# Ledger of designs, part 54: designed miniproteins, single chains, continued (2)

Each design is a single chain, and the fold is of that chain. pLDDT is the mean over its residues in the fold that is shown.

## One batch from the design tools (miniprotein)

Design m5872
Fold by ESMFold2-Fast:
Structure m5872 (fold): chain A 70 residues (1-70)
Amino acid sequence: MLSPEQQKELQALVQRAQELINQLLAEGRYEEAKEYAEKIEELIQRMAADPSKAEEMMAEIEELNKEVEA
């Protein structure tokens, strides 16, 4: 089960991902936005299936966000 602190951190990471997806869509980068959104959703589903991997999955979301920002 995710701790309240992990849930708060996950919400911040997902919010940032949504902002970046919206930016890609605004730039006409629809395929990149779709692939990025699908990867984020997959990581969230993996965390739901195995909460012990939450820290690892959240780190992957943070890395994906950084890659898209660059």
Scores: mean pLDDT 81

Design m5873
Fold by ESMFold2-Fast:
Structure m5873 (fold): chain A 58 residues (1-58)
Amino acid sequence: AVAELEAELRALLDELGAADPSLALTEEEKEAIVRVLLRANPGAGLRGAIARLRALLA
């Protein structure tokens, strides 16, 4: 479901802001980014990209 990708994207953005405060985003900015990405790239491709980005950040 789209809600799962939305939650994963928000969590990824939170992790980036926690790791590097210069990358910290407001809640409104996070929502806007998530909305744009879900509209442009819904589904398995985006899920795969999120997993790869998380692996690189870990």
Scores: mean pLDDT 72

Design m5874
Fold by ESMFold2-Fast:
Structure m5874 (fold): chain A 80 residues (1-80)
Amino acid sequence: LSEEEKQRLLEEAERLAKEFTEYLVKIGADPLTAELFTRLLLNRIRKALEAGDYETAQRIIEELKSLVEEAKKLVELKKS
């Protein structure tokens, strides 16, 4: 991957992590715990990208996307 592509993946991961933290807080998670959890996920993605392990980085990003969608469903369920 080019440096531009690595930067785009990292920016995508950061946006997803922020969104995930916001949904976790909305469903009643402690803000500090939510931030710590998402920071650990971002750190794993960053390390994979730095190591040139783009397959692992993309896999973790897809896992994070799934977590965001699941958290969205929990927020909607709580509203119901």
Scores: mean pLDDT 81

Design m5875
Fold by ESMFold2-Fast:
Structure m5875 (fold): chain A 86 residues (1-86)
Amino acid sequence: MEQVEELLEKAKKVFEELMNKARESPDVREAGKYLSEALGEVGKLAGEAIKLDPSARERVKAFMDEAYKKATELYNEIKKRQEEKK
């Protein structure tokens, strides 16, 4: 469990950093790049967590589902803002 916690904390920090870069991005393409990278890094770390402790699968899946939802919502928000400005 401790190593799974460590991986999830690492994933959360990387995800938040990339989400902030997406929010600060001037256009949808750049934001999409950061959001794709955020989901990729979270997916990689989540996969490692499940390999270390398969019993954590449901917890890791919930974390992944939340990350995907947040990234999708932010992407749609940025896309709408860009459509209004250009």
Scores: mean pLDDT 78

Design m5876
Fold by ESMFold2-Fast:
Structure m5876 (fold): chain A 92 residues (1-92)
Amino acid sequence: MKKELEKLKKKIEEDPDNIDTIGKAIYLISKYLGKEVTDIVNYVLAISRKKGIKVSEIVLLLIDDLLEKLNEEERKKLEELKKAAEKELNSV
């Protein structure tokens, strides 16, 4: 997931009018969030209309938010593994 999001982010930055790349990004976002693709599309379109921001820019912001959350989850898993290892070492 993370590497695919990073690759899609780069492609959208290089070609923001590529609807296929944007569609793939929305699909991955919907899958990660456990939402329907249509819900994410409707959300992105609503924000685009309200703020006057391009759909591609909103999708990039969503990718950045997800990448940040994935990095936090990875960090938390590493901290849990460290705490488990320290507990095992202190039980000897």
Scores: mean pLDDT 78

Design m5877
Fold by ESMFold2-Fast:
Structure m5877 (fold): chain A 69 residues (1-69)
Amino acid sequence: GLLERALRLAGEGHRHWKEGTKEGYRKAAELFYEASRLYRSLGLEESADSLHNLANIAAKRAGLPDLPK
């Protein structure tokens, strides 16, 4: 279901974050952002906000602009 997908995406995002590279942070930002959108669609606002914040931190570390809410 959507929750299992969101958990998988968040876990994959953390894996890429741990690489500590600009490309790893770019992929982490994309994955955390997608997971955040899925959590928001499920009404899990706190989890969605947490992942959106992680996506923005990863985006900044990759030299990208902030992601829309």
Scores: mean pLDDT 86

Design m5878
Fold by ESMFold2-Fast:
Structure m5878 (fold): chain A 64 residues (1-64)
Amino acid sequence: SAEELRKQAAEKAKELAEAAAEVFREHGYEAELEQVSETEYRVVARHGDETRIVTFSAEHLLKA
């Protein structure tokens, strides 16, 4: 069902965000995972004066 697909995509979005935060930390960034909604996660990575923001969502995963 569409509901089950959205739920699985949301779980994958969270897994990808956690993996991205870990990669940033391994490269010297201070990275924080933020839940924006039930289906959207954001990684905020900081190093010196640099800030990088990467977003992962069920909606983007399902729309390719």
Scores: mean pLDDT 85

Design m5879
Fold by ESMFold2-Fast:
Structure m5879 (fold): chain A 90 residues (1-90)
Amino acid sequence: MEAEAEALFQKRVEEALKTYKELTEWLEKVGGTPPEEILKKLEEAKKISEPLLLIEEGKKTGDQKKIAEGEALRKEMFAKFLEELKKELA
Protein backbone atom coordinates (compact mmCIF):
# COMPACT_ATOMS: atom_id res chain seq x y z
CA MET A 1 0.00 0.00 0.00
CA GLU A 2 2.82 2.48 0.66
CA ALA A 3 4.24 1.90 -2.85
CA GLU A 4 0.76 2.59 -4.27
CA ALA A 5 0.44 5.71 -2.09
CA GLU A 6 3.84 6.95 -3.28
CA ALA A 7 2.82 6.44 -6.93
CA LEU A 8 -0.44 8.34 -6.35
CA PHE A 9 1.40 11.17 -4.57
CA GLN A 10 4.01 11.48 -7.32
CA LYS A 11 1.26 11.57 -9.98
CA ARG A 12 -0.56 14.28 -7.99
CA VAL A 13 2.60 16.43 -7.66
CA GLU A 14 3.53 15.95 -11.34
CA GLU A 15 -0.02 16.86 -12.47
CA ALA A 16 0.09 19.97 -10.26
CA LEU A 17 3.48 20.97 -11.71
CA LYS A 18 2.10 20.51 -15.26
CA THR A 19 -0.97 22.61 -14.43
CA TYR A 20 1.19 25.33 -12.84
CA LYS A 21 3.54 25.48 -15.86
CA GLU A 22 0.66 25.50 -18.39
CA LEU A 23 -1.23 28.27 -16.53
CA THR A 24 1.97 30.30 -16.01
CA GLU A 25 2.84 30.02 -19.73
CA TRP A 26 -0.72 31.03 -20.69
CA LEU A 27 -0.62 34.03 -18.32
CA GLU A 28 2.75 35.17 -19.74
CA LYS A 29 1.31 34.96 -23.28
CA VAL A 30 -2.00 36.73 -22.53
CA GLY A 31 -0.84 39.30 -19.96
CA GLY A 32 -3.05 41.34 -17.67
CA THR A 33 -4.97 40.21 -14.57
CA PRO A 34 -6.27 36.61 -14.73
CA PRO A 35 -9.78 35.68 -13.50
CA GLU A 36 -10.02 34.82 -9.78
CA GLU A 37 -10.84 31.17 -10.58
CA ILE A 38 -7.61 30.84 -12.60
CA LEU A 39 -5.63 32.54 -9.80
CA LYS A 40 -7.01 30.03 -7.27
CA LYS A 41 -6.08 27.08 -9.50
CA LEU A 42 -2.60 28.55 -10.05
CA GLU A 43 -2.02 29.03 -6.29
CA GLU A 44 -3.25 25.48 -5.50
CA ALA A 45 -1.07 23.96 -8.24
CA LYS A 46 1.94 26.03 -7.09
CA LYS A 47 1.48 24.90 -3.47
CA ILE A 48 1.25 21.19 -4.40
CA SER A 49 4.23 21.44 -6.81
CA GLU A 50 6.31 23.67 -4.47
CA PRO A 51 8.90 20.93 -3.62
CA LEU A 52 9.64 20.32 -7.32
CA LEU A 53 9.71 24.07 -8.05
CA LEU A 54 12.30 24.60 -5.28
CA ILE A 55 14.44 21.75 -6.67
CA GLU A 56 14.24 23.15 -10.24
CA GLU A 57 15.11 26.69 -9.05
CA GLY A 58 18.01 25.37 -6.96
CA LYS A 59 19.38 23.46 -9.95
CA LYS A 60 19.11 26.53 -12.23
CA THR A 61 20.84 28.85 -9.72
CA GLY A 62 23.27 26.26 -8.28
CA ASP A 63 21.68 26.73 -4.84
CA GLN A 64 22.20 23.41 -3.03
CA LYS A 65 20.24 24.70 -0.01
CA LYS A 66 17.09 25.16 -2.13
CA ILE A 67 17.49 21.65 -3.58
CA ALA A 68 17.78 20.17 -0.07
CA GLU A 69 14.81 22.28 1.10
CA GLY A 70 12.67 21.05 -1.81
CA GLU A 71 13.58 17.42 -1.10
CA ALA A 72 12.75 17.83 2.61
CA LEU A 73 9.43 19.51 1.76
CA ARG A 74 8.52 16.69 -0.67
CA LYS A 75 9.14 14.11 2.09
CA GLU A 76 7.01 16.11 4.56
CA MET A 77 4.16 16.53 2.05
CA PHE A 78 4.22 12.81 1.24
CA ALA A 79 3.92 11.95 4.95
CA LYS A 80 0.83 14.20 5.21
CA PHE A 81 -0.63 12.68 2.02
CA LEU A 82 -0.13 9.16 3.39
CA GLU A 83 -1.95 10.10 6.63
CA GLU A 84 -4.86 11.56 4.62
CA LEU A 85 -5.04 8.40 2.49
CA LYS A 86 -5.10 6.20 5.64
CA LYS A 87 -8.06 8.21 6.98
CA GLU A 88 -10.01 7.66 3.73
CA LEU A 89 -9.32 3.89 3.83
CA ALA A 90 -10.25 3.53 7.52
Scores: mean pLDDT 79

Design m5880
Fold by ESMFold2-Fast:
Structure m5880 (fold): chain A 71 residues (1-71)
Amino acid sequence: DAFRAQVESLPLPEQVRLVLDLKRQAAQSTGPERQQLQQQRDIAEDVLSRKLAGADPETRAELGRVAEELE
């Protein structure tokens, strides 16, 4: 899974930005491109969620705030 490996290699702040960017790109696209972006967003969100659980309290608070904004 090349995309998952790419996301795992990113620092946490970049993972957050990637999720936000993928959501916006998917909303602004159509057809197969939109579907691909939505799938990548789901993968990125899963990776971010897992990293959030293992992060220190300060990082978790920051990422939690971003996650609430995304919901």
Scores: mean pLDDT 75

Design m5881
Fold by ESMFold2-Fast:
Structure m5881 (fold): chain A 57 residues (1-57)
Amino acid sequence: SAKEQALLALDPRYAARIRHFLSRERLEDLRGLSASQVAAVLGIPRALASRILELAR
């Protein structure tokens, strides 16, 4: 999807981690989490997690 392509383009260094999450869970499942929680769940920097949450809106 266009949202998935945009997510993977945010930081190619973390594309594999994001892709792994999307293979098991939905992007919408992140909406109930804080940026700090998303960063912890995905193993990514908080700044990237904040950008993912904005895209998930």
Scores: mean pLDDT 76

Design m5882
Fold by ESMFold2-Fast:
Structure m5882 (fold): chain A 74 residues (1-74)
Amino acid sequence: MVSLEEARRVAESALEAARAAAEAGDLGMTQAYLQLMRKEGVEILAQTPEELREEVRRVLEEAIAEIEKIVAEG
C-alpha cells in the first residue's frame, strides 16, 4: 500500500536527481530518471488505495511534467 507521503518522497527524489543530472550536463541521465519515474509511477498507482489514487496521480504527474520540461529545455 502506497501512502501520499511515500508518493511525494519518490516524486521529490526523482525530480531532485533529474535536476542535478541536468545541471551536470548529463541529459541522458535526466531522461533515464524520466523513464524510471514513468515506470515506477504506473506501479505506485496500481498499489495505491482508491481514496488516495487521484492525489497520488497528481503528485506523480506533476513530477513527470517538471522532468519533461527539464529534458525539453536542455
Scores: mean pLDDT 82

Design m5883
Fold by ESMFold2-Fast:
Structure m5883 (fold): chain A 92 residues (1-92)
Amino acid sequence: SAMAKKKAEEQIEKFIEEAAKKYAEKLIEADKNAPGSPFLDKESALKYAKDTILGIEPGEIEPTTAAGKEVKKEIVEEGKSKIEEIKEEAEK
């Protein structure tokens, strides 16, 4: 139904906002000992986390630290799994 689609879209948007904020903080923490890292900028970290959840190719910055690369893997895994879950629950 149209209502189920709207509910799924609202839940996906809320998930992306909450997950992007969470992962931005993890990216900053991962790179805390690398003062030149673009991920120490909260806005850059937030944008990267959101784009990664959405499957958008990273344009300008990529994690170079082992900890940052681990966070990227977590973003991709949770983003794929949770968006699929929300869509499936909405189509019941």
Scores: mean pLDDT 76

Design m5884
Fold by ESMFold2-Fast:
Order: C-alpha cells, then structure tokens, then sequence
Structure m5884 (fold): chain A 68 residues (1-68)
C-alpha cells in the first residue's frame, strides 16, 4: 500500500517482534506470533510508537491465554 510505508522494513521488524513474542510465549505458533507482530511493526514504521507497544502488549496477553 501507499503512504510512504516500506514493505521490506515492515517485514524485517515484524520478524524481530515475532521472535520476542515467541521468546515470551514459547507454546504459541510462529504464524500467530508473526501475524500479531506484523500489526505492531506497521505502527512502528509509521512512527506510532505508543500504538506499536500497545499492540505488542495485547498480543502477549492474548497469546498467553491461547497456550494457557
């Protein structure tokens, strides 16, 4: 999509954030971690650091509930 967002940067950041989610919640699937990380990475690339952190925190809480 447009708005000056670079797909490559978003993918790299999403992979890094997904790794953090997997380290915090080792029972979760990589696909779920990556999907949640992608949203946070998008916010980060747009410069919305607070939104990115909220999305990451929400992902951690939801994924922890999934693995129980």
Amino acid sequence: MSMGLTLRKREELARELAKELLEAVPGVSEDEAYSRAYGSATARVLGDLERARRMFEEALEELKKKVE
Scores: mean pLDDT 77

Design m5885
Fold by ESMFold2-Fast:
Structure m5885 (fold): chain A 62 residues (1-62)
Amino acid sequence: SAAAQRALEAAAGLSKEEQEKIEEIARKSKSVEEFRENVRKELSKDAAAKVDEIVDAAAELS
């Protein structure tokens, strides 16, 4: 699906450092909305946009 393809492309665009930070934020976050907020505060706008795309695509695929 287009949603799955967008999620894969977004994930591929994240560096190892960004992936490690995202994992750290995910461990600290209690909800999807808190996770999005923390990502926006701690990562670049581009990385935060990719995370939003992955989360939105996951919701579409469920």
Scores: mean pLDDT 79

Design m5886
Fold by ESMFold2-Fast:
Structure m5886 (fold): chain A 69 residues (1-69)
Amino acid sequence: SEEALDAGADAAARLFKERGEVTGPELSQAAHDGLAAAGATKEEVDGFRAGTSPLGGRAVQRGFERAAA
């Protein structure tokens, strides 16, 4: 959902701003936690973890844009 995507993006943006650098596992975990907190379905969360969900890529991209602002 758009709300889950926004929550994942916000979590990723926060991590980028706080640390300046982020490993793939750290970024993935932050986005995963944000998606789950916003009520993303189990299938969306599991797909993101497996790398098969476009939602994960969109959350990361949006998070990067928010961190730059």
Scores: mean pLDDT 64

Design m5887
Fold by ESMFold2-Fast:
Structure m5887 (fold): chain A 67 residues (1-67)
Amino acid sequence: MAVLLAKSDAEVSDEDIEKALKTAEGQRALVIPLAPGVVLVASTDPEALERIKRILEEAGYRVRREL
């Protein structure tokens, strides 16, 4: 399983996060809000994680791979 940590300087609503994730095709991911503007994303599908990473970066998040 690979894990992404995403942080934003602006607070993004859960609705915006969910909308961003829905734009990726065929992903299966666990999204865990850790703090306002901080989200952990975990998946067993590395291609889904790369799509989610791009979507979150386009939404203003800074994304780092933890694994």
Scores: mean pLDDT 67

Design m5888
Fold by ESMFold2-Fast:
Structure m5888 (fold): chain A 81 residues (1-81)
Amino acid sequence: SMAEAEAAAERMIAEAEEAIRNLDSLAPELSEEAREEIREILRRLRRELEEARERGASLEELHELAGRAQAEIARIYEASL
């Protein structure tokens, strides 16, 4: 339902905001440069989720947005080894 998708978007936005704030604690093994790249990905994800929520995007679309961001973050971790 639209209400379920809206609730999911709000949760995902809040999770992205928390990750941005706490990234130094969540990824202390990464360089500051790598952490800043991840913050940029998360800021873009938050913006995309806000836009998707406004246009009434489905849960599937929201999950696809989050999945793409997670894949990019995983690549940064791999490149930081």
Scores: mean pLDDT 86

Design m5889
Fold by ESMFold2-Fast:
Structure m5889 (fold): chain A 71 residues (1-71)
Amino acid sequence: EIKPPSPEAKEWLEAFETVMKNLGKNDPAVLKAWDEVEKWLKEQGIKPGDVLTPEQTKEFYKKFKELLDKY
């Protein structure tokens, strides 16, 4: 079923992307990790306006924690 887009979800994703891009500017290793995250999002068909499922949210948190561990 079609879920309505959420402004909060869009703002959250934009804030996350901004943080990741800022980190990437200071650390080349983070740029590589960010590329992996972008590929994963594209493979899942997730777009800035989409509403994430609980399963997608859990997977995203796993990837985020892996990214943080590289620091």
Scores: mean pLDDT 60

Design m5890
Fold by ESMFold2-Fast:
Structure m5890 (fold): chain A 66 residues (1-66)
Amino acid sequence: SLEEEARARFTAILDGQPHVPAEEREKLVDEAVDLALSLYERKIFDEELSIDFAEVVLETELKYMR
């Protein structure tokens, strides 16, 4: 499913960010998955673009966390 694919992809991104606390990682993954699902369910983007957009948002948030 989109939710499973998105969660796996975003979890892998956070696993590459050792400076982010464990509690924050879970929250960021959940927020990114929810965003991707919302975009897809509202027919704003297809499955691939919904995940890609949510990834860009997650990467932007990670930059502000340093």
Scores: mean pLDDT 83

Design m5891
Fold by ESMFold2-Fast:
Structure m5891 (fold): chain A 95 residues (1-95)
Amino acid sequence: SERKEEIIEAFREAARAIAEKVGRKDKEAIVKEFEKDVREFIERVKDLKEFTVEHAELAAQTLLAALEKAGASKELIEKVERASRELIELVKEAE
């Protein structure tokens, strides 16, 4: 799904921006692990009985706040906001 890959790409870029801000030497490994976690989450969201729209919204809010603290570009913030909306729609479709 193109929508799934767009979500994964946006969150990967977010993780990279945050990792760069904190100056971690292992930032590429962190970004890859985060991409894997997001991909696995999207694949399993339909099977997550206890995961709600509220959980997705809280996760999105937390990530966006971290990006703002990291000094991420407006373009990246908007891309992540769009990807977060798409993720929330995937959670709603699983209901």
Scores: mean pLDDT 72

Design m5892
Fold by ESMFold2-Fast:
Structure m5892 (fold): chain A 92 residues (1-92)
Amino acid sequence: DLEELVEELARLVEEAREALKAKDMEKAYEYLARAEAVLGQIVPLLPEEVQQQLLEIVGRYQSLMQTQETDEKRLEVALKALEEIVAFLKTL
């Protein structure tokens, strides 16, 4: 169920954000990995045009990640990408 997977993705992204704010890098990476796994389940359920829009979002944030000096800043960029993806998916 796409709606349930999007809600799970949103929850995991929020958990990762809170872990990052708490400087708990291990938990932040754990929630990020789980969020990426859920996103991997969502992508095949989407129409081709929606998949292309997600790739555009990912591409913009991949460019930003290459300029980051620390793991904390790279996590911040990754979480911003996932937050934008969640917001986009909720408009479907």
Scores: mean pLDDT 84

Design m5893
Fold by ESMFold2-Fast:
Structure m5893 (fold): chain A 84 residues (1-84)
Amino acid sequence: SINSTDEGKKLGSDFLGIMMGMYPEKKIESLAQQLAQLLYDNGISEKDITRDFNILIKQALTEQGKKNLTKLKELVLEYYKKLS
């Protein structure tokens, strides 16, 4: 579980900021790389990543948050495939 570490707590907070549209686009790129590595190391499948991001996108509170999460999803999947 990503919530079991200080790094996981920070990533969770960063995700909330993305959902609210609070983070600049440049932070999404760096977060995507870190998240792809974390998900790969924890054995989370590409299908589960896609499903969970689709849920988060539906839960986004703002139009900018939806755009940010969609971009994050695409970048995470791209980096994840390079690790596989």
Scores: mean pLDDT 74

Design m5894
Fold by ESMFold2-Fast:
Structure m5894 (fold): chain A 93 residues (1-93)
Amino acid sequence: SSEEINRLLERLLARAEEALARARRLLALLKQGKASRSTVERALLEAEIELGMARIVVGVAKTIGEKVSQAVLDRLDALEAELARLRAELDAL
């Protein structure tokens, strides 16, 4: 059902948001010489996996005619943009 799909997406996006928050904190610490690059890379990879799963779920939902809420789609887009920004910041170091 659309409700079950949106609940699954909300859980995936919440996990991605937690991973991105960790990546942001670790990146700030890395810039201060207080964390390793590998810890930031791991947090970004965790976010990438969760967002990748969310994008697949959105694709499947559209294929089977189930509705994904606009709020979920907007949140997915925003978190993908944040992941891209944090990767670019890490790559610039």
Scores: mean pLDDT 91

Design m5895
Fold by ESMFold2-Fast:
Structure m5895 (fold): chain A 91 residues (1-91)
Amino acid sequence: MEEEIRRLLEEGSRLAERAGDALRAGRLEEALALLEELRRVVEEARRLLRERLEESEELSEEEVRRLEELLRALEATLEAARALEAALRAA
């Protein structure tokens, strides 16, 4: 589970970097598509993290806190990506 979430976060990081490169190059359509993929990856990671928090009775208090912090970070990233997509589509 944590390995899978880490994999998704690494994938998201690569998508964000590619989206940034596309934006700097003026490739707005490509950047928008990459941001949409980033949103999907982050949303999937968020879903897996929430399922782990809800289903695991064996998690320590420290592990729960760590996962909650990751969830908040993912939610912030998802909201930022959605806002940027909306701004780009409106422009």
Scores: mean pLDDT 71

Design m5896
Fold by ESMFold2-Fast:
Structure m5896 (fold): chain A 72 residues (1-72)
Amino acid sequence: GAMADAAAQARAGALSEEHRRLAVKPVNEKIKELGLTEDTPENWATIDKINEEVAGEVRRRLAARQAALAAS
């Protein structure tokens, strides 16, 4: 059932939720900044790029922070 599936995805879910929290606010801020509020294919393509950039940035920052903590 769904609860058994949740156990298998607990690690992925926790990381995904944290990544979503780290990404959601920056993505929303960029959407507002660029005025991507209309439901158009071009806006969705741009939002997809923003999501990819933010996800990449989050991964880089987490890796950099881990390296910095190891060095400190």
Scores: mean pLDDT 65

Design m5897
Fold by ESMFold2-Fast:
Structure m5897 (fold): chain A 82 residues (1-82)
Amino acid sequence: MIDDIQKLAVEVAHLSKKSKYADEINELLSEAIKAAVAGDYDKALEYLKKALKLALENKDEETAKKVEEMIKLVEEMKKKAE
């Protein structure tokens, strides 16, 4: 799960050109991964939803799709958390 989320974040970094937008997306994804690793899935989902909104506002369909995949993975982790 975490490996899959990290892989998607790397793919987003390759899709985005170096810009303030790319920096903001990568920061949000980094914070989401940190929260997920800490077991704070609600906070991870908050960061991912902010990243999704930012990608959609910039009409970046490829990044939006990858972030939606990350949201699904974190939701699955939350359901399986014991």
Scores: mean pLDDT 80

Design m5898
Fold by ESMFold2-Fast:
Structure m5898 (fold): chain A 74 residues (1-74)
Amino acid sequence: ASDEEIDDAVADIAAAVIVNLVRQGKTEEALKFAERLAKTPIGPKVLQRAADALRERGYTEVAEKFEEIAKKAE
């Protein structure tokens, strides 16, 4: 399943970029990136993975914002 493998890999990389931006205090850049991703077919998967990772790290308020963006993308 090549498309699923590519989607999973891209989602993991994009989620890691988002988490790293938030950890550096670049929350505005992370949110802009999330809004751009929400316009793509992979967007909801990336945003959910990013929200989960942020919540695990204690960034609950930021995770909730990503969940809202993901919900609007559906």
Scores: mean pLDDT 78

Design m5899
Fold by ESMFold2-Fast:
Structure m5899 (fold): chain A 82 residues (1-82)
Amino acid sequence: SAQEQHLLILFEASVGVARIALAVLKRTGQVTREAGEKLLANLEKIKAELLAQITDPAVKAHMDALVAELKAELERAVKEAE
């Protein structure tokens, strides 16, 4: 539906902001497990709120993939900083 596509666009924008935040943490030498976990927790909260209004399995799968990709990026960045 058009509503679900709009919610997906909002979620994609949220993931983009999280990636910018990660880039800032990398540039400032502040990549920590705590910071990464907080970024991921905020995205999971946004995902849960949006997911309650989404029925299209393709949209759900796309949101799941976006979170999984960011989680992998955060885990790599934290390990590289440790």
Scores: mean pLDDT 84

Design m5900
Fold by ESMFold2-Fast:
Structure m5900 (fold): chain A 93 residues (1-93)
Amino acid sequence: MVTLEDVSVTAKDEITTVNVTATISDRGATQVMVLVKSLESGRTLEQQIAGPLTTPQTVTVSVKVDRSEKKVEVTWVATSNDTASATVTITDA
């Protein structure tokens, strides 16, 4: 299972940096895929794969998006024999 641990957002110039930390506790997970999508356009902005995993493991992803993005969806897909996923919506305050 994916558990969201921390979210931080830093805006500078024309770029917003989103840092998301999640703990992967799925005992069968050998890798995790992280997808970051714009909720306005539905476009995938970033895709990363991290592995091999030793569960439980904390994973942090840093993504740079245009400053006009107000909401970004971060989807964590942990892979073992089957796929487990969790979706996190980040709202810039």
Scores: mean pLDDT 64

Design m5901
Fold by ESMFold2-Fast:
Formats: sequence, structure tokens, C-alpha cells
Structure m5901 (fold): chain A 82 residues (1-82)
Amino acid sequence: MEEEIEELAKKIRDYVQERFDKMRETLKKIYGELTEEEKADLERVEAALQRQVDAFIEYLKKNPEKAKELAENFLKRLDMES
């Protein structure tokens, strides 16, 4: 259980970070150098996503039976698309 939650947390964080990095590269490629306001907006979005991920991980810790089901379904889906 502990290891399953840790693997799920790592997969979620890695997935979110990878998607965010791709988004930053795409925006830079399309718009060139980002303005200070655009950089601040991206930082706010990243912070909001991090809070949501943290809340989800806390939910899994409080609901270990749900963590098993979600870990199996989420990791299976993620591995198929990786």
C-alpha cells in the first residue's frame, strides 16, 4: 500500500512536471520570450496545480482502499500511453 501510493504520487508529479515543461517550451516557441506578466501567470497556474496534486495525495492517504483502486487504474492507463 505505502509503495503503491508513493509510486502513484511520483507518477502524478512526474506527469504534471513533464506536461508543464512541454507547455513552457510550446509557449516559448510560439510567442518567443515571455513577458513578466506571462511568467507570473504560469507560476500561479503551476502553484494551483501543485495544490490540487497535494490535495489528491492527501485524499489517497486518508482513503487507502481507494488508493489501491486508483493506483492500479491510473498507473495502468499511464503506462499504456508512456
Scores: mean pLDDT 71

Design m5902
Fold by ESMFold2-Fast:
Structure m5902 (fold): chain A 63 residues (1-63)
Amino acid sequence: MITVKASDEELTPEEVQEAIELAKKIYEDNPELFKKMKFESGSAVDGAIDYARRLKEAEEAAA
C-alpha cells in the first residue's frame, strides 16, 4: 500500500478509483501510452491520475 502524506494534490478514494478505471481503458486502447505513463511517472496509477487530470482540463478548455 502506497501511503501518501499530505500533498498539494491529495486525492480522494473516488478519484483513485476513477484513475484506475481510466488506466484500464488506456491500457486497452493504447498500451504504448500506458507503458510511457508508467515509465515517466514511476507508477501506473500516478501516471493515470496525471493523464486523467490533463484530459479533464483539455475537455473543459474545449467546451
Scores: mean pLDDT 62

Design m5903
Fold by ESMFold2-Fast:
Structure m5903 (fold): chain A 63 residues (1-63)
Amino acid sequence: EQVQALARDQGLTIDAPTADLLLQLTEGDLQKALNVLQTLKDLGITTVLPSHVQALAGPPLVP
């Protein structure tokens, strides 16, 4: 996935399901996906979890 390559370029670790979730939440917009990854990097996050992606790119999760 292109998102995994973008995450690697930012020094982040992301698995394929989380990368797919990020693409779904950004509606396939790779620039928006990159912006989310860059924000996570700036927050000091090195391993991207689905919860991180939801917090920055999607609506709040239902409890």
Scores: mean pLDDT 75

Design m5904
Fold by ESMFold2-Fast:
Order: C-alpha cells, then sequence, then structure tokens
Structure m5904 (fold): chain A 93 residues (1-93)
C-alpha cells in the first residue's frame, strides 16, 4: 500500500513536470519511479505505453500537414499521459 502510493506520487509528479515542460524534473521523477517498479509492473508499463502510443500516434500523423501541429500534438500528449497514468494506477501493487 505505502509502496504503491509512493510509485503513484512519482508518476503523477512525472506527468505534471512533463506537462509543465520541466524536462529535467520529469526525467528525474521517471527514473525514480522506474527504479521502484517490480518486474511485472515494468512489463505492464511497456504494454500500456505501447497501447497508448498506438491510439495516439495515428491522430498525430493525421495532423502532419497542420500549421498548428505543435499545439495539436501538445494536446494529444496531455491526453496520452493522462490515459497512461489512469491505466497504470489500476495495476500498481
Amino acid sequence: SERKEEKLKLLEEFVEAYLNRDLEKAQEYAEKAISLLEPEELEELEKIGKEVVEEFLPLAEERKDDPDKKKANEELLKKALEKFLERFKEILE
């Protein structure tokens, strides 16, 4: 329980830092979170990551000729990270 809460907090801090464009803090929180993950949790993290990428990558590519592509991709990134975090919360032990 306490270990699960610590993992969730680091992942939430990672998402917040990344969305705020603090890439150095995002990397730091990501590395700390990964170091606390069990092998099975790491495998599920990879599966969820792949599924989220497969869902959002086609949407980003559809907008490749959009002059506002950067803004569109930033909105997709926020949604992808939020969906990733929500799905991963269910499997943390």
Scores: mean pLDDT 73

Design m5905
Fold by ESMFold2-Fast:
Structure m5905 (fold): chain A 69 residues (1-69)
Amino acid sequence: MLSPEEQEKLEQVYKFLVEQGFLDAAQAAKLSQPQRLNQVIRYFQENPSALEELPVDLQQLLKSLIKLK
């Protein structure tokens, strides 16, 4: 399960993706926090190379969440 600190970090990533134009900014205010976190995880599952543009702390968090097995 995600800790509150991990959820906050993922929301920061969501805001980063919105600011970079990868996600719709208008949807950010409409989605619940779990929905926003799911959008972040799904985006990086589909676009793993985009992970390299994130700060190291966020890269490590997302790699642990995407990791299977």
Scores: mean pLDDT 69

Design m5906
Fold by ESMFold2-Fast:
Structure m5906 (fold): chain A 108 residues (1-108)
Amino acid sequence: MFTEADVRALIQQLDDKDPEVQIEAIRQLTRAILEHPEVVAPLAEEIGKALADKLLDKDKEVQIEAARALGVFLRVFPELAEKYDLAIMKAYFEDPELLLELSLAWAG
């Protein structure tokens, strides 16, 4: 049984010092968004904020995984898209590849 406590644990793992732990947490959070949107919905604003913040992470792989996850997130919760426009645009001006990854995840 997947619960809100499981989602909160994944959000906490996004702040881990190890980029591999952060990447795995982002991937698991993406699966949770797709498979259990009803469990994720109460935490959607916190998740969107955390993923948007990771677009500016120092680690390139973390940035790419966050962009992909945010694309999936905005497809499932389109009503939250406007809240992250500035973070997405800022990430795009730093690295256009991040917008491509986000757009591909949102479309597919």
Scores: mean pLDDT 80

Design m5907
Fold by ESMFold2-Fast:
Structure m5907 (fold): chain A 85 residues (1-85)
Amino acid sequence: MELLEKAAELTDEAVRHMAEALRAYNEGDIEKALEHFERAKQLLREAIELYREAVKKGHPVAEDELRFVEAQLEEVDKFIEELKK
């Protein structure tokens, strides 16, 4: 599997977990919301490593994708910190 293809699959899975986390939060299930945000964080970190490898190998589109997933990870980290208060 190409690095970009695998990174995109991981990013898509992370986005699904973020959507499930927000749904759980809206239902008042903070524990389930945290589980989904923590899973999204793990997937985003894995996607970041694959996009970094793709950038290193000269895939120009990977720089924009890397920037996007790094921003998503920052937002997930903020949600996790707020929910742990």
Scores: mean pLDDT 85

